# Designed miniproteins, single chains, continued (4), part 7

Each design is a single chain, and the fold is of that chain. pLDDT is the mean over its residues in the fold that is shown.

## One batch from the design tools (miniprotein)

Design m12227
Fold by ESMFold2-Fast:
Structure m12227 (fold): chain A 55 residues (1-55)
Amino acid sequence: FDELVEKVEKILRNSKEAVSLAELAKILGVSPSTVSRAINEILKKRGLPPPSEPL
């Protein structure tokens, strides 16, 4: 799961435009809920609150 979190972070950093939750799930071959959890973990590690709206 930590490797998935890192992959999500790298995709978001290197994307030229905003990527939807569904697109991230498709790229990584996981469910949208798994991507949502990965984003929450990234925010927790940085001491930020979870997002109020989906990607």
Scores: mean pLDDT 67

Design m12228
Fold by ESMFold2-Fast:
Structure m12228 (fold): chain A 69 residues (1-69)
Amino acid sequence: LEEEAARHRALAQEHTDLANKYRKLSDEYKKKGDQEKADAAFTKAAYHEGLARSHQARADRLEAEIRAQ
């Protein structure tokens, strides 16, 4: 449980970092007037945000199980 929770926490953080990088990239493209690349980067950010939330929820559930023992 502890190791599995730690893995999901690490994956949640990794996807959060990727989402933040793609959001910044989207903002940069928007400033340059490259709307197509801005939209593509924004879509990738949303994808990674979804994965981060899923992994965080799994980690939270596993950590709750550890605390209940």
Scores: mean pLDDT 85

Design m12229
Fold by ESMFold2-Fast:
Structure m12229 (fold): chain A 68 residues (1-68)
Amino acid sequence: MEDLEKAEKLLEEANGDLDKIRQAVDYINKAIEKAKTLPEEEREKVLSKIRELYQKIADLYNEIVKKM
């Protein structure tokens, strides 16, 4: 799913840039909306990828908070 690929790339490039993290979240939200129209099997694959990306977001936010 293109939205998840764009989100992952934005998170890899973010390096503390909150705007890139927010853009990644927007792409994840688009993927969630598209997932609602997918068969169960494809939906579970999308949700699994979203969980991986949220773990990356959590790590990036923890780094930002430590710098404050």
Scores: mean pLDDT 79

Design m12230
Fold by ESMFold2-Fast:
Structure m12230 (fold): chain A 81 residues (1-81)
Amino acid sequence: SAADEAMYELLRALAEAYRRGASKEEVIAIVRAFAERNADNPETKARLEGLLAYLESASDEEFELLMRIVVQELEELEKER
């Protein structure tokens, strides 16, 4: 679906940012840009707004855990493509 493809593109962008040592603020900016770009898709918008709320309140440990999960999820999705 368009929502699944948008989420795949987001996972790729986040994993790339994390691999190059991007800050939490840079990651938040990436997610915010994706939320704005997908504002016409209510399912994708809701998911991204939830992710933004989590990231804005996340500790450094929670942020690192989330980014590791993002990298793992991308690797599993790429195995299936």
Scores: mean pLDDT 82

Design m12231
Fold by ESMFold2-Fast:
Formats: structure tokens, sequence, C-alpha cells
Structure m12231 (fold): chain A 87 residues (1-87)
């Protein structure tokens, strides 16, 4: 949903954390080297970041799809998922 996406972007804990940093980096066409480093950091603590998304109100299957898109640096999959959540 738009509300869940807004929570990721606007949540202070995620804004200072890896999930928020990666989401912003992909959506703003940040340096590919920075995107690579953020994706690796997310993958190192995958289960913790997955739980963080669930705690924000994402359904577990949506949280998994979102985290997978971020870890894979897959902007197209991320944009497709965001479009689905906004419908």
Amino acid sequence: SMESIRRIIDDPSLRSGLLGAMLRALLTNADPADIELLARALAEHREEHLQQLVDLGFAPEVAERLLEALINRDRAALEALLDELLS
C-alpha cells in the first residue's frame, strides 16, 4: 500500500538504517558502487531486515519480495512491486 511505502521512506529508524538507505539509493539512481555495498550489507543480515519489514506492517510474502528486489539490486522488480502495492 501507499501507506506502507511511505512508512519505509519516512520512518526515522529505516531512514538511518540499511533498508531505507537502499530503497532511496535505487529510487534516486545513486552510485552503482554504493548500491552494491548496501545490497551486500542487507544480505548479511537478511532475516533481521525481513522481520523489520514485517514489523512495519508488510505481509511476510510482500516483505520477502521487497527484500529480494533490494538485495538483487533489481530496480525493475522494486518498481513493479511498488506499483502492485499502490493498486
Scores: mean pLDDT 76

Design m12232
Fold by ESMFold2-Fast:
Structure m12232 (fold): chain A 81 residues (1-81)
Amino acid sequence: MKEEIKEIIKEAEEILKEMVELLKQITDKEKILKAIGYILRSIGLILDMERAYERGDLEKAREKLREIKELLEEVKKILAG
């Protein structure tokens, strides 16, 4: 179970890296600030996953990963707009 949560956290960290690379492609100031907001929320969700790891709460870790994936889609929408 803890090994599965470690893999979930690694996946979340890779998604965060992808969001940062997408942020580098945005030139509009308001869009940059909005994307930064989603990145900050993603960092908070990774901290929640670390707490889930300490408790062995696999379902909570999966829930937080789903939320991070949704935030990635929001960043992609900002870039695509």
Scores: mean pLDDT 86

Design m12233
Fold by ESMFold2-Fast:
Structure m12233 (fold): chain A 58 residues (1-58)
Amino acid sequence: KKIEELRKKLSELYDKRVALTEEWQKTTDPEKQAELQAEIDRINDEMVKIYKEIKKLE
């Protein structure tokens, strides 16, 4: 089912978001922080879209 593929994608995005969040917490460079935050926001948006897609298929 397409749902299985979407759940795998969510898991991958979750792991990437965790790694970026940890890097965000360690950095003292405000430009780097803004860059990391933008990536985290994009991942959050992608995860929301996948959640909606799963809901449509359920």
Scores: mean pLDDT 82

Design m12234
Fold by ESMFold2-Fast:
Structure m12234 (fold): chain A 80 residues (1-80)
Amino acid sequence: MYTKLAEEYKAQAEEFEKKKDYKSAGDKYGAAGVYYELAKKYEEAAEMYEKAAEMYKKAGDTIRAEYFEEKAKEAKEKAE
């Protein structure tokens, strides 16, 4: 179940990114990362957190960008 939710949020994030709604894209990539992490898919979670950080940087939200950069690093460590 968590994997399907992650995929749905990822798809929503990609649509917002295409529309250059970077804040909404970051929110949805962040959600996708959380659900991949709950599914123990740490590599996919790290990728989503990296995309969230990139989107928040483009939106000017430096604090959220730094937060998701740290979450991506943690997820990579859990992925071995």
Scores: mean pLDDT 88

Design m12235
Fold by ESMFold2-Fast:
Structure m12235 (fold): chain A 73 residues (1-73)
Amino acid sequence: SEIAEAGRRYAEELEALLISLGVPREVARRIGRLIAEAAEALAAGDREAAERLAREAEALLEEVLPVALAGAA
């Protein structure tokens, strides 16, 4: 439960940060959802699912980070 709660808070904070940097809300929410799901999987003991979901979130974050840093139109 603690891991899932920490993951949810982190996802919420990251979503807010990405939106403030100009990342589209839908993309920011998707990244947050993947992080929250990874935390839930980890809390349930599903290490393989947690790792897969975390990698998906990381890949999306890497794709949007240059746009966020450059400033979105």
Scores: mean pLDDT 82

Design m12236
Fold by ESMFold2-Fast:
Structure m12236 (fold): chain A 56 residues (1-56)
Amino acid sequence: FLEKVLAGAEIVKLMKEGRLEEAAELARRLGLSDEAVEAAYNGDTEKFEELWKKEL
């Protein structure tokens, strides 16, 4: 559980750094929804954080 929460924070960091493809791939590997993966890919950090908090 804790490891998944920390991974979600890492995805947000990658998004803020413009590493969007890496952020989306990590979100997919965590088993997040397609909507969360697309939010990560598009750099929509606010939408991703809302979906991540609900799904992880």
Scores: mean pLDDT 77

Design m12237
Fold by ESMFold2-Fast:
Structure m12237 (fold): chain A 127 residues (1-127)
Amino acid sequence: MKWDFRGERRVLLLGNFSDLEAVETAIRAIAARGEIPVLTSESAAKIAEELGVPYIYLGSLEDAVERALEAGVERVRVLLEEGETIDDLEGLLRYIVEELEKEGIPVEGVTLEELEEIVREAEARLA
C-alpha cells in the first residue's frame, strides 16, 4: 500500500484490541486516508511497524488523554463490535472518550466492516 500524506491528521485509535486482525485493518484504513495512527498498545505499534505505517505510540492507556493532546490528536476512532455504540463503552475507554470530547476533539465509532471497505477502496485506487 502507498501512503497518502495529505492532511497528516493524527487519529487516536481506541477499542478492545483482542482481535489483532481488526487492529491491523484499522491501522491500514487510517494510513489509506493519509492519516497517522496514534496507538496505546505495544502490539498495535508492532503491527504498524510491520506494515511500514508511520505511527505515534503513547505508551499506556492510563495517560492517554494528556499524551494524546500533547501528540496533537485531532480525532478519535473507536473500534466497535457489531451492534455496539460509543455509549456502550465502559471504564477507562469511556473516560478517555469523554475527556477528549470535552477538549473539543471529535469522536467517531467504526466497525471492522466499515474499515475493511475503506482499505479495499484504497487498494483499488492504487491498482
Scores: mean pLDDT 77

Design m12238
Fold by ESMFold2-Fast:
Structure m12238 (fold): chain A 61 residues (1-61)
Amino acid sequence: QLTDDTREMVKEYQRLNGLAVDGIFGDSTRAAVKDFQRSYRLDVDGILGGLTEIFLRKDIE
């Protein structure tokens, strides 16, 4: 299961990308993560972790 911190990160990502804010890492959220990874030239795996989380936090902060 997702930790509370991971769920909050997913919700923030969904909010910023105009997705439904439900905290669930589903297909639509995964597709948005892959698009984010492409824009930052990261590995396109659809996983919110490692470098993807670091770059996302820089955009939020």
Scores: mean pLDDT 64

Design m12239
Fold by ESMFold2-Fast:
Structure m12239 (fold): chain A 95 residues (1-95)
Amino acid sequence: MTKEEAIKLAEEAIELAREALRLAMELLRRAETKEEILRAIGLALRAIGLLFEAELILEKLKKGEVENLEEEYERAKRLIEEARELIREVEELLR
């Protein structure tokens, strides 16, 4: 794997986390009960966490402060999978 490949994965994770956050905020906008509001907030916080982690990986890669490139690559892949799962969960609630 290359640094450029790891950067692309981190950027994809950021885009997916932003989409998850956008969907969670739409769910919050449609929420009518206290339970629905709290659930939407929880999902939005999860998306924010994924976004923060992905941006930290991208910053480390761009600064060259990476001790193990393979570890950051695998972390970015995991964040992509977690963001995709979160998107599916929120989309199911929006249907």
Scores: mean pLDDT 87

Design m12240
Fold by ESMFold2-Fast:
Structure m12240 (fold): chain A 74 residues (1-74)
Amino acid sequence: SVGERIRELAEQMAKELADLARKANAARTPDGVLTDEGAKYHAEIVKKAKPLGDEINDLLAEEQALRAAGVDPG
């Protein structure tokens, strides 16, 4: 169902972005300053978040259209 696919993509996004965020935070200096390596992980988060967010938004629009047509998207 559309709802199951939204959930799967949201879980995948949360998992992938959480891992990258953890790596970015681990790459800080002892005084808490973000390193060049940490900045690369932040760039990767932005790069991954946009297409995953766009796909989720497309599926949410599909779910809304189905509900408006009187169809349960599941």
Scores: mean pLDDT 74

Design m12241
Fold by ESMFold2-Fast:
Structure m12241 (fold): chain A 55 residues (1-55)
Amino acid sequence: MSEVERLRAEIRRVADPATARLLESMLQTIEGETDPELRAFLLEHVRALVERLRA
């Protein structure tokens, strides 16, 4: 399973509907990103936001 798929599943578990839509939009943008360094940086940001929602 991809990192994006894993984060999408986690978002659906922990976020309210409005926050989930915003984060899913961010993941769609990341999936279209061709720069591997920028993609990794953006994925780390989404991961950190999801971790904050769990706390």
Scores: mean pLDDT 79

Design m12242
Fold by ESMFold2-Fast:
Structure m12242 (fold): chain A 74 residues (1-74)
Amino acid sequence: MTRQSALDLIEGARRLGWVTDEQAARLRAAVDAGLVSLDDIAAEARRLGAPDLARAAEVAATQSELSRQYAREL
């Protein structure tokens, strides 16, 4: 992901109530430190106790990998 895409995901999760403002601030700090993959965001969200964001990021990462595999087969 790009840095902006990661920040947009975190802000979306905050607006949906999946993360607290404090958890969102910590995730933004991690993005500024280079955390920009869906798997890394899922792991950090899980560490912070934000299971809804962690699950959403894990599902998105799996869908991205399946789409890449499917495109390779075509």
Scores: mean pLDDT 75

Design m12243
Fold by ESMFold2-Fast:
Structure m12243 (fold): chain A 58 residues (1-58)
Amino acid sequence: SLKEEYRRRAIEAAVGWAETLSVEQLERVLEQMEKSGIVDPETLEALRAALEAKRAAA
């Protein structure tokens, strides 16, 4: 569906942005997002996966 495609593209954009951050910056951003409660679980999971990949590559 269009809604699912839009969500997927939005998550891809968020992950792409996260790739530009350092591990420490991404950890801080994720902590703030989790505390805010406004970010959907799928986006948080994708960003956590990006953080783990970045840690593995460091």
Scores: mean pLDDT 79

Design m12244
Fold by ESMFold2-Fast:
Structure m12244 (fold): chain A 88 residues (1-88)
Amino acid sequence: GAKAAADAAISGAKSVLEVAEKEGDKETAKLAKKAIELAKKGTKEGVLEALKELEKAKENAEKKGDKKVAKAAQRAIDVAKRALKESE
């Protein structure tokens, strides 16, 4: 259900936040925090909005050459998309 997809998005976004903070990427950390807030709504719409913020986080990390943050963001996106698809 949408709640399971939201929980997956929150978990993934928290992982992105931790990696971004360790790498000193404040902008990507801000995007990850926004994704967590959106996913906490527990709705399909909230998960879709969180995914958009995670895509922005990935793009920002890639532009900075931060491979660790970019990989964390990609994993978060993949997990959330899979959970959303399983929710149909």
Scores: mean pLDDT 84

Design m12245
Fold by ESMFold2-Fast:
Order: sequence, then C-alpha cells, then structure tokens
Structure m12245 (fold): chain A 80 residues (1-80)
Amino acid sequence: SVGEAVLRAVLAVLEEHLKTADPEDQPNLQAAIDALRAGLAAGKYAEGFLKAFREVSKTKNGDEVKEAMIAAAQAADAAS
C-alpha cells in the first residue's frame, strides 16, 4: 500500500539521521521512529507520520529532517 511504502521510506530516513544525531536529539528521533513503527503495525499511516513529524520538530535540525521526511514520502508515493 502507498501508506505503508511512505512510512517505510520515512523510517529509513529517520534511522539514518539517528546514527549521527547529537545525544540531546536522540530521544526525540527515537520517539519519531517509534511513532512510525506503531503506525505501520496498526495500519494508521497518516497518524504515524504526523506524530513522527511532531517529534522531529523538537530537534535542533528539525526543519532539515522534516524536509527529508517529506521528500522520502513524495518519492515513495510517486513510485507506488
């Protein structure tokens, strides 16, 4: 499904950002990843994305990470 493909693409982006994130930002990036995983498990794709987006907004590079999330979501949607 499009929603599943979008969340999987966004999850991959957040997992990469977590690898190089400042320790202060790691809890919020982990919460965003957890929200995407919960959305995938429950089939609540829009809710999972929005919760992850809100958590990312709390990080120092939140705007850049949000832009990467949107780009990944658009690419996954276009590919489906």
Scores: mean pLDDT 85

Design m12246
Fold by ESMFold2-Fast:
Structure m12246 (fold): chain A 61 residues (1-61)
Amino acid sequence: TQFHNVTVEGPLTDEAKAAINSAVSESQENGLSAEETAKLVEEKLKEVGTDAKVKAEVIDM
């Protein structure tokens, strides 16, 4: 089972945290790479008005 670990730099609102959790769940469900996961999280954060730098890694459990 792959575990997606995401680190976000910047101020986080409750909406931003929800967006991150949603994007991470979607990336795990679809088996996305670390790069794709980071891009998806950044895109979702922009939708809620947050401009933050995202780093992601995929760990095989």
Scores: mean pLDDT 74

Design m12247
Fold by ESMFold2-Fast:
Structure m12247 (fold): chain A 77 residues (1-77)
Amino acid sequence: DEIVTEENLEDVISEAVKYVMETYKVDVDTALEIFFKAFNIKSEYGVLSEEEMEELKKKLLGKKVSEIYERLDKAYK
């Protein structure tokens, strides 16, 4: 389906975080922790570093949006 590009990257991240929050009934900080875990990014709780966010962006580029949601579901469980 839709491929993650530089143009849709921020929207994909925002929608994926919202999906995790709504589906698993967690807050935004927990949703971001799940997102980072899904892509094997080492994160410090409560701190969104620019370096961690750039690593996430690099890992998302060129992936199918459906693959991102599959990884999120697997990371929560």
Scores: mean pLDDT 76

Design m12248
Fold by ESMFold2-Fast:
Structure m12248 (fold): chain A 107 residues (1-107)
Amino acid sequence: AEENLKKGIEYLRQKKWDEAIKYFEEAIKQDPNNPLAYAYLGLAYVYKGEFDKALEYFQKALDINPTNKTLLLNLRGFLPLLYYDPEARKRFEELINEQIKKIKEAE
């Protein structure tokens, strides 16, 4: 899982979205409870313009660990990439706001 996540991130940096997706999917198969693997898979789909898939994977990441502050910071960093799709951006902001609420309730 850790090695596949690292390789996925390396392909993502190279703008090789399909290769990154394959490694993130393998990371999820090895560790289905890793919210970062789902978050990076969602990010790869944002870069491909597949916003509905991106939102689905971001929701899966939040479902695994709703109070993870590191995940929240990563998801907030992805918001500018959704600028050209206002509806996808709105749904993404709603997911982030839901996580913020859960973190506040856990504090």
Scores: mean pLDDT 76

Design m12249
Fold by ESMFold2-Fast:
Structure m12249 (fold): chain A 67 residues (1-67)
Amino acid sequence: LSAKEKVIYREIYELLSKFLDEETAKKVAERLAKSGDASPEAIRKVLLELGIPEELADKIAEALAAA
């Protein structure tokens, strides 16, 4: 990861770790950092692809949009 991607990864990981286990938070943060798209829609889509329940995915996407 580039320096910019590492910063995005850390910020997203720290926020996601409040809602998800360490392993899942790392996977989501890595995918979002590599895509360069941290929109609520992109975050929600990645969470759903990893098997996170829709209700929890919506709450996490809203929290990230508010940050």
Scores: mean pLDDT 76

Design m12250
Fold by ESMFold2-Fast:
Parts: sequence; C-alpha cells; structure tokens
Structure m12250 (fold): chain A 58 residues (1-58)
Amino acid sequence: MIVRAIAPFPKTSPEHLALRPGDVLEVLEELDDDWWKVKSLETGETGIVPKRYLEELK
C-alpha cells in the first residue's frame, strides 16, 4: 500500500522515520492500531510512524 504523509512527524527515537508533508511511502507492516512500519520511496529508509499522519494514495 502506497501512502502520503499529511503532517510532519519528528524522529524522536532510532526506530522512528521522520515524515515531511508530501512524503510518499510504502506500508510494509501494520504493527498495531496506531503504528505502521513504512519505507520511504525517496530515500529507501524504513521506520515506524503513527498511521494518523498517513493518507492512502488510491
């Protein structure tokens, strides 16, 4: 699933991925109700982010 960041998210922990509005990512794993593991399509970096900062591109 391809998603876009709709809000900035700061990297506050090594496992996090920092988000900027407009970043395009692939969802790799839905870890729980609030946190998803994603991969940046721009940089190839992976990390966990709150799903509420993401919008599905369909």
Scores: mean pLDDT 82

Design m12251
Fold by ESMFold2-Fast:
Parts: C-alpha cells; structure tokens; sequence
Structure m12251 (fold): chain A 69 residues (1-69)
C-alpha cells in the first residue's frame, strides 16, 4: 500500500528532523548533518511514491535546518 508506505516514510523523516534540531541545539553539527542527509533520502523516496506535498514540506525544513549549520 503506497499510502501506508508514504506515511511511514514521512513519520521517519519528521523524526530525523526533530533529532537533527536537537543535535544543532547541542552544537553537534556532525550528527546533525548525517541526520539531515538521512531525512533527505526519505524525502526522495516520498517523491518516488508521488507524495509531493509531504516531500516538499520536509525538503523546506531540511534547508532551514542546514542554514543553521
């Protein structure tokens, strides 16, 4: 089920973004960069499944967090 797969990928990406933000607040930019890279891979999988709105929102959050590195 592509909808269930997209929902799982979106949840995974959002969890990675929350972890990345915590690491940024701690000054751990190495871990933050890795987590943002993982979130970007989940966003690419969302695009492949046609979940364009979710992938776009996650992509915007990745760019906002990368700007803080």
Amino acid sequence: DRQAEAAALEARARALLAEAERHIKQGDFVSARRLLEEADEEAKRLLALGAVDAATEIGRRIQALRARL
Scores: mean pLDDT 88

Design m12252
Fold by ESMFold2-Fast:
Structure m12252 (fold): chain A 74 residues (1-74)
Amino acid sequence: SEKEEELDREINRIFGEVLARYLAGELSPEEAIALLAERVREKMEELGVPEEEIERLLAQLRAGMATVLADLDA
């Protein structure tokens, strides 16, 4: 749906912004994961995503970011 496409675009934008700040040395891995979760939650709530789905998607996003950051620190 259009809302799902908007959410995907916004998640990718937020992920990129958080990753860029991490690479600039502005955020620890924990801070990057927390900021990503906070900003994505706000966008999901704005778009009317149900709470159960928000919790499920945020768990996946936290795991994904943690994997990316671990690979960058290797």
Scores: mean pLDDT 84

Design m12253
Fold by ESMFold2-Fast:
Structure m12253 (fold): chain A 64 residues (1-64)
Amino acid sequence: MKEKWKKAFQTILDLAFARSEGLTLEQVAERLGISKEEVERILKETDKLMDEVAEWIVEQLRSR
């Protein structure tokens, strides 16, 4: 698998955990050691990757 998928997946998991704890985007940025603007940039890239991941999963289910 491509390393960009690992980064996107890790960000999604961290956001899910932060959401369950009620963390804001600013707190997530602090946790990751980056700016809020970088978090928003990663979210934009994650949305793009989500489409690719969803299609890949569908192909796996279809082939199996």
Scores: mean pLDDT 66

Design m12254
Fold by ESMFold2-Fast:
Structure m12254 (fold): chain A 68 residues (1-68)
Amino acid sequence: SARERLAELAAYASSNPDLTAEFVGDDTLVIRFSGRGYLLAIGLALRAIGDPELEAELKGDTLTIRAR
């Protein structure tokens, strides 16, 4: 399910010290990044965009991933 995919992405982000991950409601994952975390955030955005059940928006220092 989209929720399980968001949970997998959140776990990956939380394992990296350059990223912070937080759920906003049931369908939205917000990932904040800085410095070296920028490239990791781009990689996560590409993974989310490739998933037909997910939407991704990269804006400033924040990556927002939402279930469709």
Scores: mean pLDDT 83

Design m12255
Fold by ESMFold2-Fast:
Structure m12255 (fold): chain A 72 residues (1-72)
Amino acid sequence: SSEVQKKLEEIGELRKKFHEALKNKDYESAKEYVEKIFKLSLELARSLNDEEKAKLWEENGKETLEYIEKLK
């Protein structure tokens, strides 16, 4: 549970950085932060044996990255 809490806190910090990067039109940093968010979220879902949530994170991650790439 402490490891899960630490990863959730890390994801929260990355989300803040992601929004700040978007606000500053820094799409390169935004892309890096969102990649880390989805990787950590996938790892958490898989460690909790939640295959449906893992698939959702995979699909969401791909769509979000494609969206950010179009903003360049």
Scores: mean pLDDT 78

Design m12256
Fold by ESMFold2-Fast:
Structure m12256 (fold): chain A 71 residues (1-71)
Amino acid sequence: KTAYDYMLEGLELLAQKKYEEAIEKFKEALKLDPKNPQVLQTLKEVYLGFKKKGLFDLAKEVEKLIEEAEK
């Protein structure tokens, strides 16, 4: 599997409202390719989506993943 494959699995889990499982797939994507610009852009969009939905704890988890990847 590629980082892109895990990103797509995460997006599918988000569509199913399986938010914690989706975050785990995004973590797997970043482990394979920490600087993947498509994965990082997707995480930034997911972060904004969680904030818009009022899912602030999940938004903080995604923000932490973005910050860790950009170190």
Scores: mean pLDDT 83

Design m12257
Fold by ESMFold2-Fast:
Structure m12257 (fold): chain A 61 residues (1-61)
Amino acid sequence: SDADVLLDNSNVLRKQSEKLKKQSEEAEKKGDTDTSKTLKDRSDRLQTNADKLEDLAKKTA
């Protein structure tokens, strides 16, 4: 269903966001502030997009 596709896409973005968050934390520990910032910003954007897809899935079901 369309709702299932939206949920699957949301889950993919969630997993990618968590991976980027982890990489951001590792970069911060190494003192690479610029890389940490970029990865965190990307992670936050993916979470926002995942939230939107999840909300659309709930309205579609």
Scores: mean pLDDT 87

Design m12258
Fold by ESMFold2-Fast:
Structure m12258 (fold): chain A 65 residues (1-65)
Amino acid sequence: SAHHERLLEEARRLVEEIRAGAEDRERLLLELEIVEGLLRLLEAVYGEDTGLAEEVARELRELRA
């Protein structure tokens, strides 16, 4: 769906910015958490497991480690 596509694009951009050593890391991590939550909500509402929320959650755990 368009919502999944947009959120995935935003998540990928945020991950790349964080990995590149962005100074505003805390804000970018918060934005990525919001994207994860929105993906999880869409998966729950549509009864669809795309694995995208899990992918973003894994990236968040790795970035916070």
Scores: mean pLDDT 80

Design m12259
Fold by ESMFold2-Fast:
Structure m12259 (fold): chain A 71 residues (1-71)
Amino acid sequence: MEHVEVEVVYDEAPETPATAVEIANNLGASGKKTKLTVVSPTEEAAKAAVAAIKASKYADQVEVEGRVREP
């Protein structure tokens, strides 16, 4: 079984991780195991996005990794 890999890069720290969660939910709803990498300009924003995705309905189907964007 192949994993679908998606990387989402934010130029600015998101107020909410809503966009990352929506992407994760859409991919998870497909029934495929997906790896989602969320790149944020701040560590706090990256952690918030990861936490929100892990709390979502499709957390078991989406492997999420948060990264801080290099300056």
Scores: mean pLDDT 67

Design m12260
Fold by ESMFold2-Fast:
Structure m12260 (fold): chain A 55 residues (1-55)
Amino acid sequence: MSERLLELGKEAVAEIKALEDRLKNGEISQQEYDERLKELAEKTNEKMIQLSKEA
């Protein structure tokens, strides 16, 4: 049960790290970074809710 939540957490952290690197490199703006973080959080929250219903 906990393994899927841990895996989702690792995926989210990896995506956040990639966005941070892109922001530092000037590939994306601060606004784009904030917007993509919001999208990632929303998607991760939806997956967590689905997992809790399947449990």
Scores: mean pLDDT 77

Design m12261
Fold by ESMFold2-Fast:
Structure m12261 (fold): chain A 92 residues (1-92)
Amino acid sequence: MMESDKFKAEVLIALARMAVSVARGALPKLAAIDAEVAARVQRLVEEAEKLIEEAEEALKAGDYKKALELAEKALELAMEALRLIDAAEAAA
């Protein structure tokens, strides 16, 4: 049902926003550990934020499938940022 796609998109947008917030909070410490990884995380966060905005606009337009696809991509990028942070901290 279309309602399922809407709910799932809303949940994934919320999860992506939380992951982006955590990654942004880690950036100052990460830059002190590994400036190259920090730059990569910043790029992933910026792309994820763009996809979150596009997903929210798709939700407002009633395009729940597009919102879901964009939210899934945003979460994937945000989770990749968190993986890079974890790996850099483990190596430090």
Scores: mean pLDDT 86

Design m12262
Fold by ESMFold2-Fast:
Structure m12262 (fold): chain A 87 residues (1-87)
Amino acid sequence: PGRAEARATLEQRAVGSSTWTEVASVTVELAPGLGTVTVTATTGAADQEVRLRIERLQDGELVGEGVMDLGVHKGGETVTVTVTLRG
């Protein structure tokens, strides 16, 4: 019986750049069953590639990771992602 958590991070990069920058991060404790994590960010001034990184933590240790490509978003656009996870 340990603490199960998920960390959801929105990262962006300018189109053609190799460098990802974190723009928002949310960590939630996972209860048994299905839970949701919502993360929101506003993109920079230029068109940005956006991705969601989900990290699963057990007692502070990384036990799982996934990345979801969210495509290209125009500058000043608000991106909101909700992910359903099993705790």
Scores: mean pLDDT 80

Design m12263
Fold by ESMFold2-Fast:
Structure m12263 (fold): chain A 76 residues (1-76)
Amino acid sequence: SEEEKALLRKLIDLYEKYNAQYVPAEKQAEFRELVAKAREALDAGDLKRARELLLEVLYLIGYLSEKEYDYALSKL
């Protein structure tokens, strides 16, 4: 939906603006790549893929535990 697309775009912007400074140097390249892929998926209208990539970002930076990440993926 347009509402979901708008929400995902805001979440991607939030991750880029606020989370980048808290990403360890060794993970910065992977973080930027995943966020870029999430934007590409969103722009292509692939909302499921955009959600998967954003969950992967949250797992990468340690906001989600492995169990929380697995659970969230199971609900997509």
Scores: mean pLDDT 83

Design m12264
Fold by ESMFold2-Fast:
Structure m12264 (fold): chain A 60 residues (1-60)
Amino acid sequence: MQAELERLQAELRARGYPAFRPGQPVTAADGRDRPLDLAEALERNRLALASVAAQEAAAA
């Protein structure tokens, strides 16, 4: 699971976008503010990447 998280983070960072990290307290876009766990960070990065992917798709 950590490998998957790293992949998502690398994907976002490679494009110069911010990525979430496990244990990082974030106010959250969905109204959640607490220290992110591995699974939560994964979820956050998936959502962020989805937004980035939509942006990238528009560049076609």
Scores: mean pLDDT 71

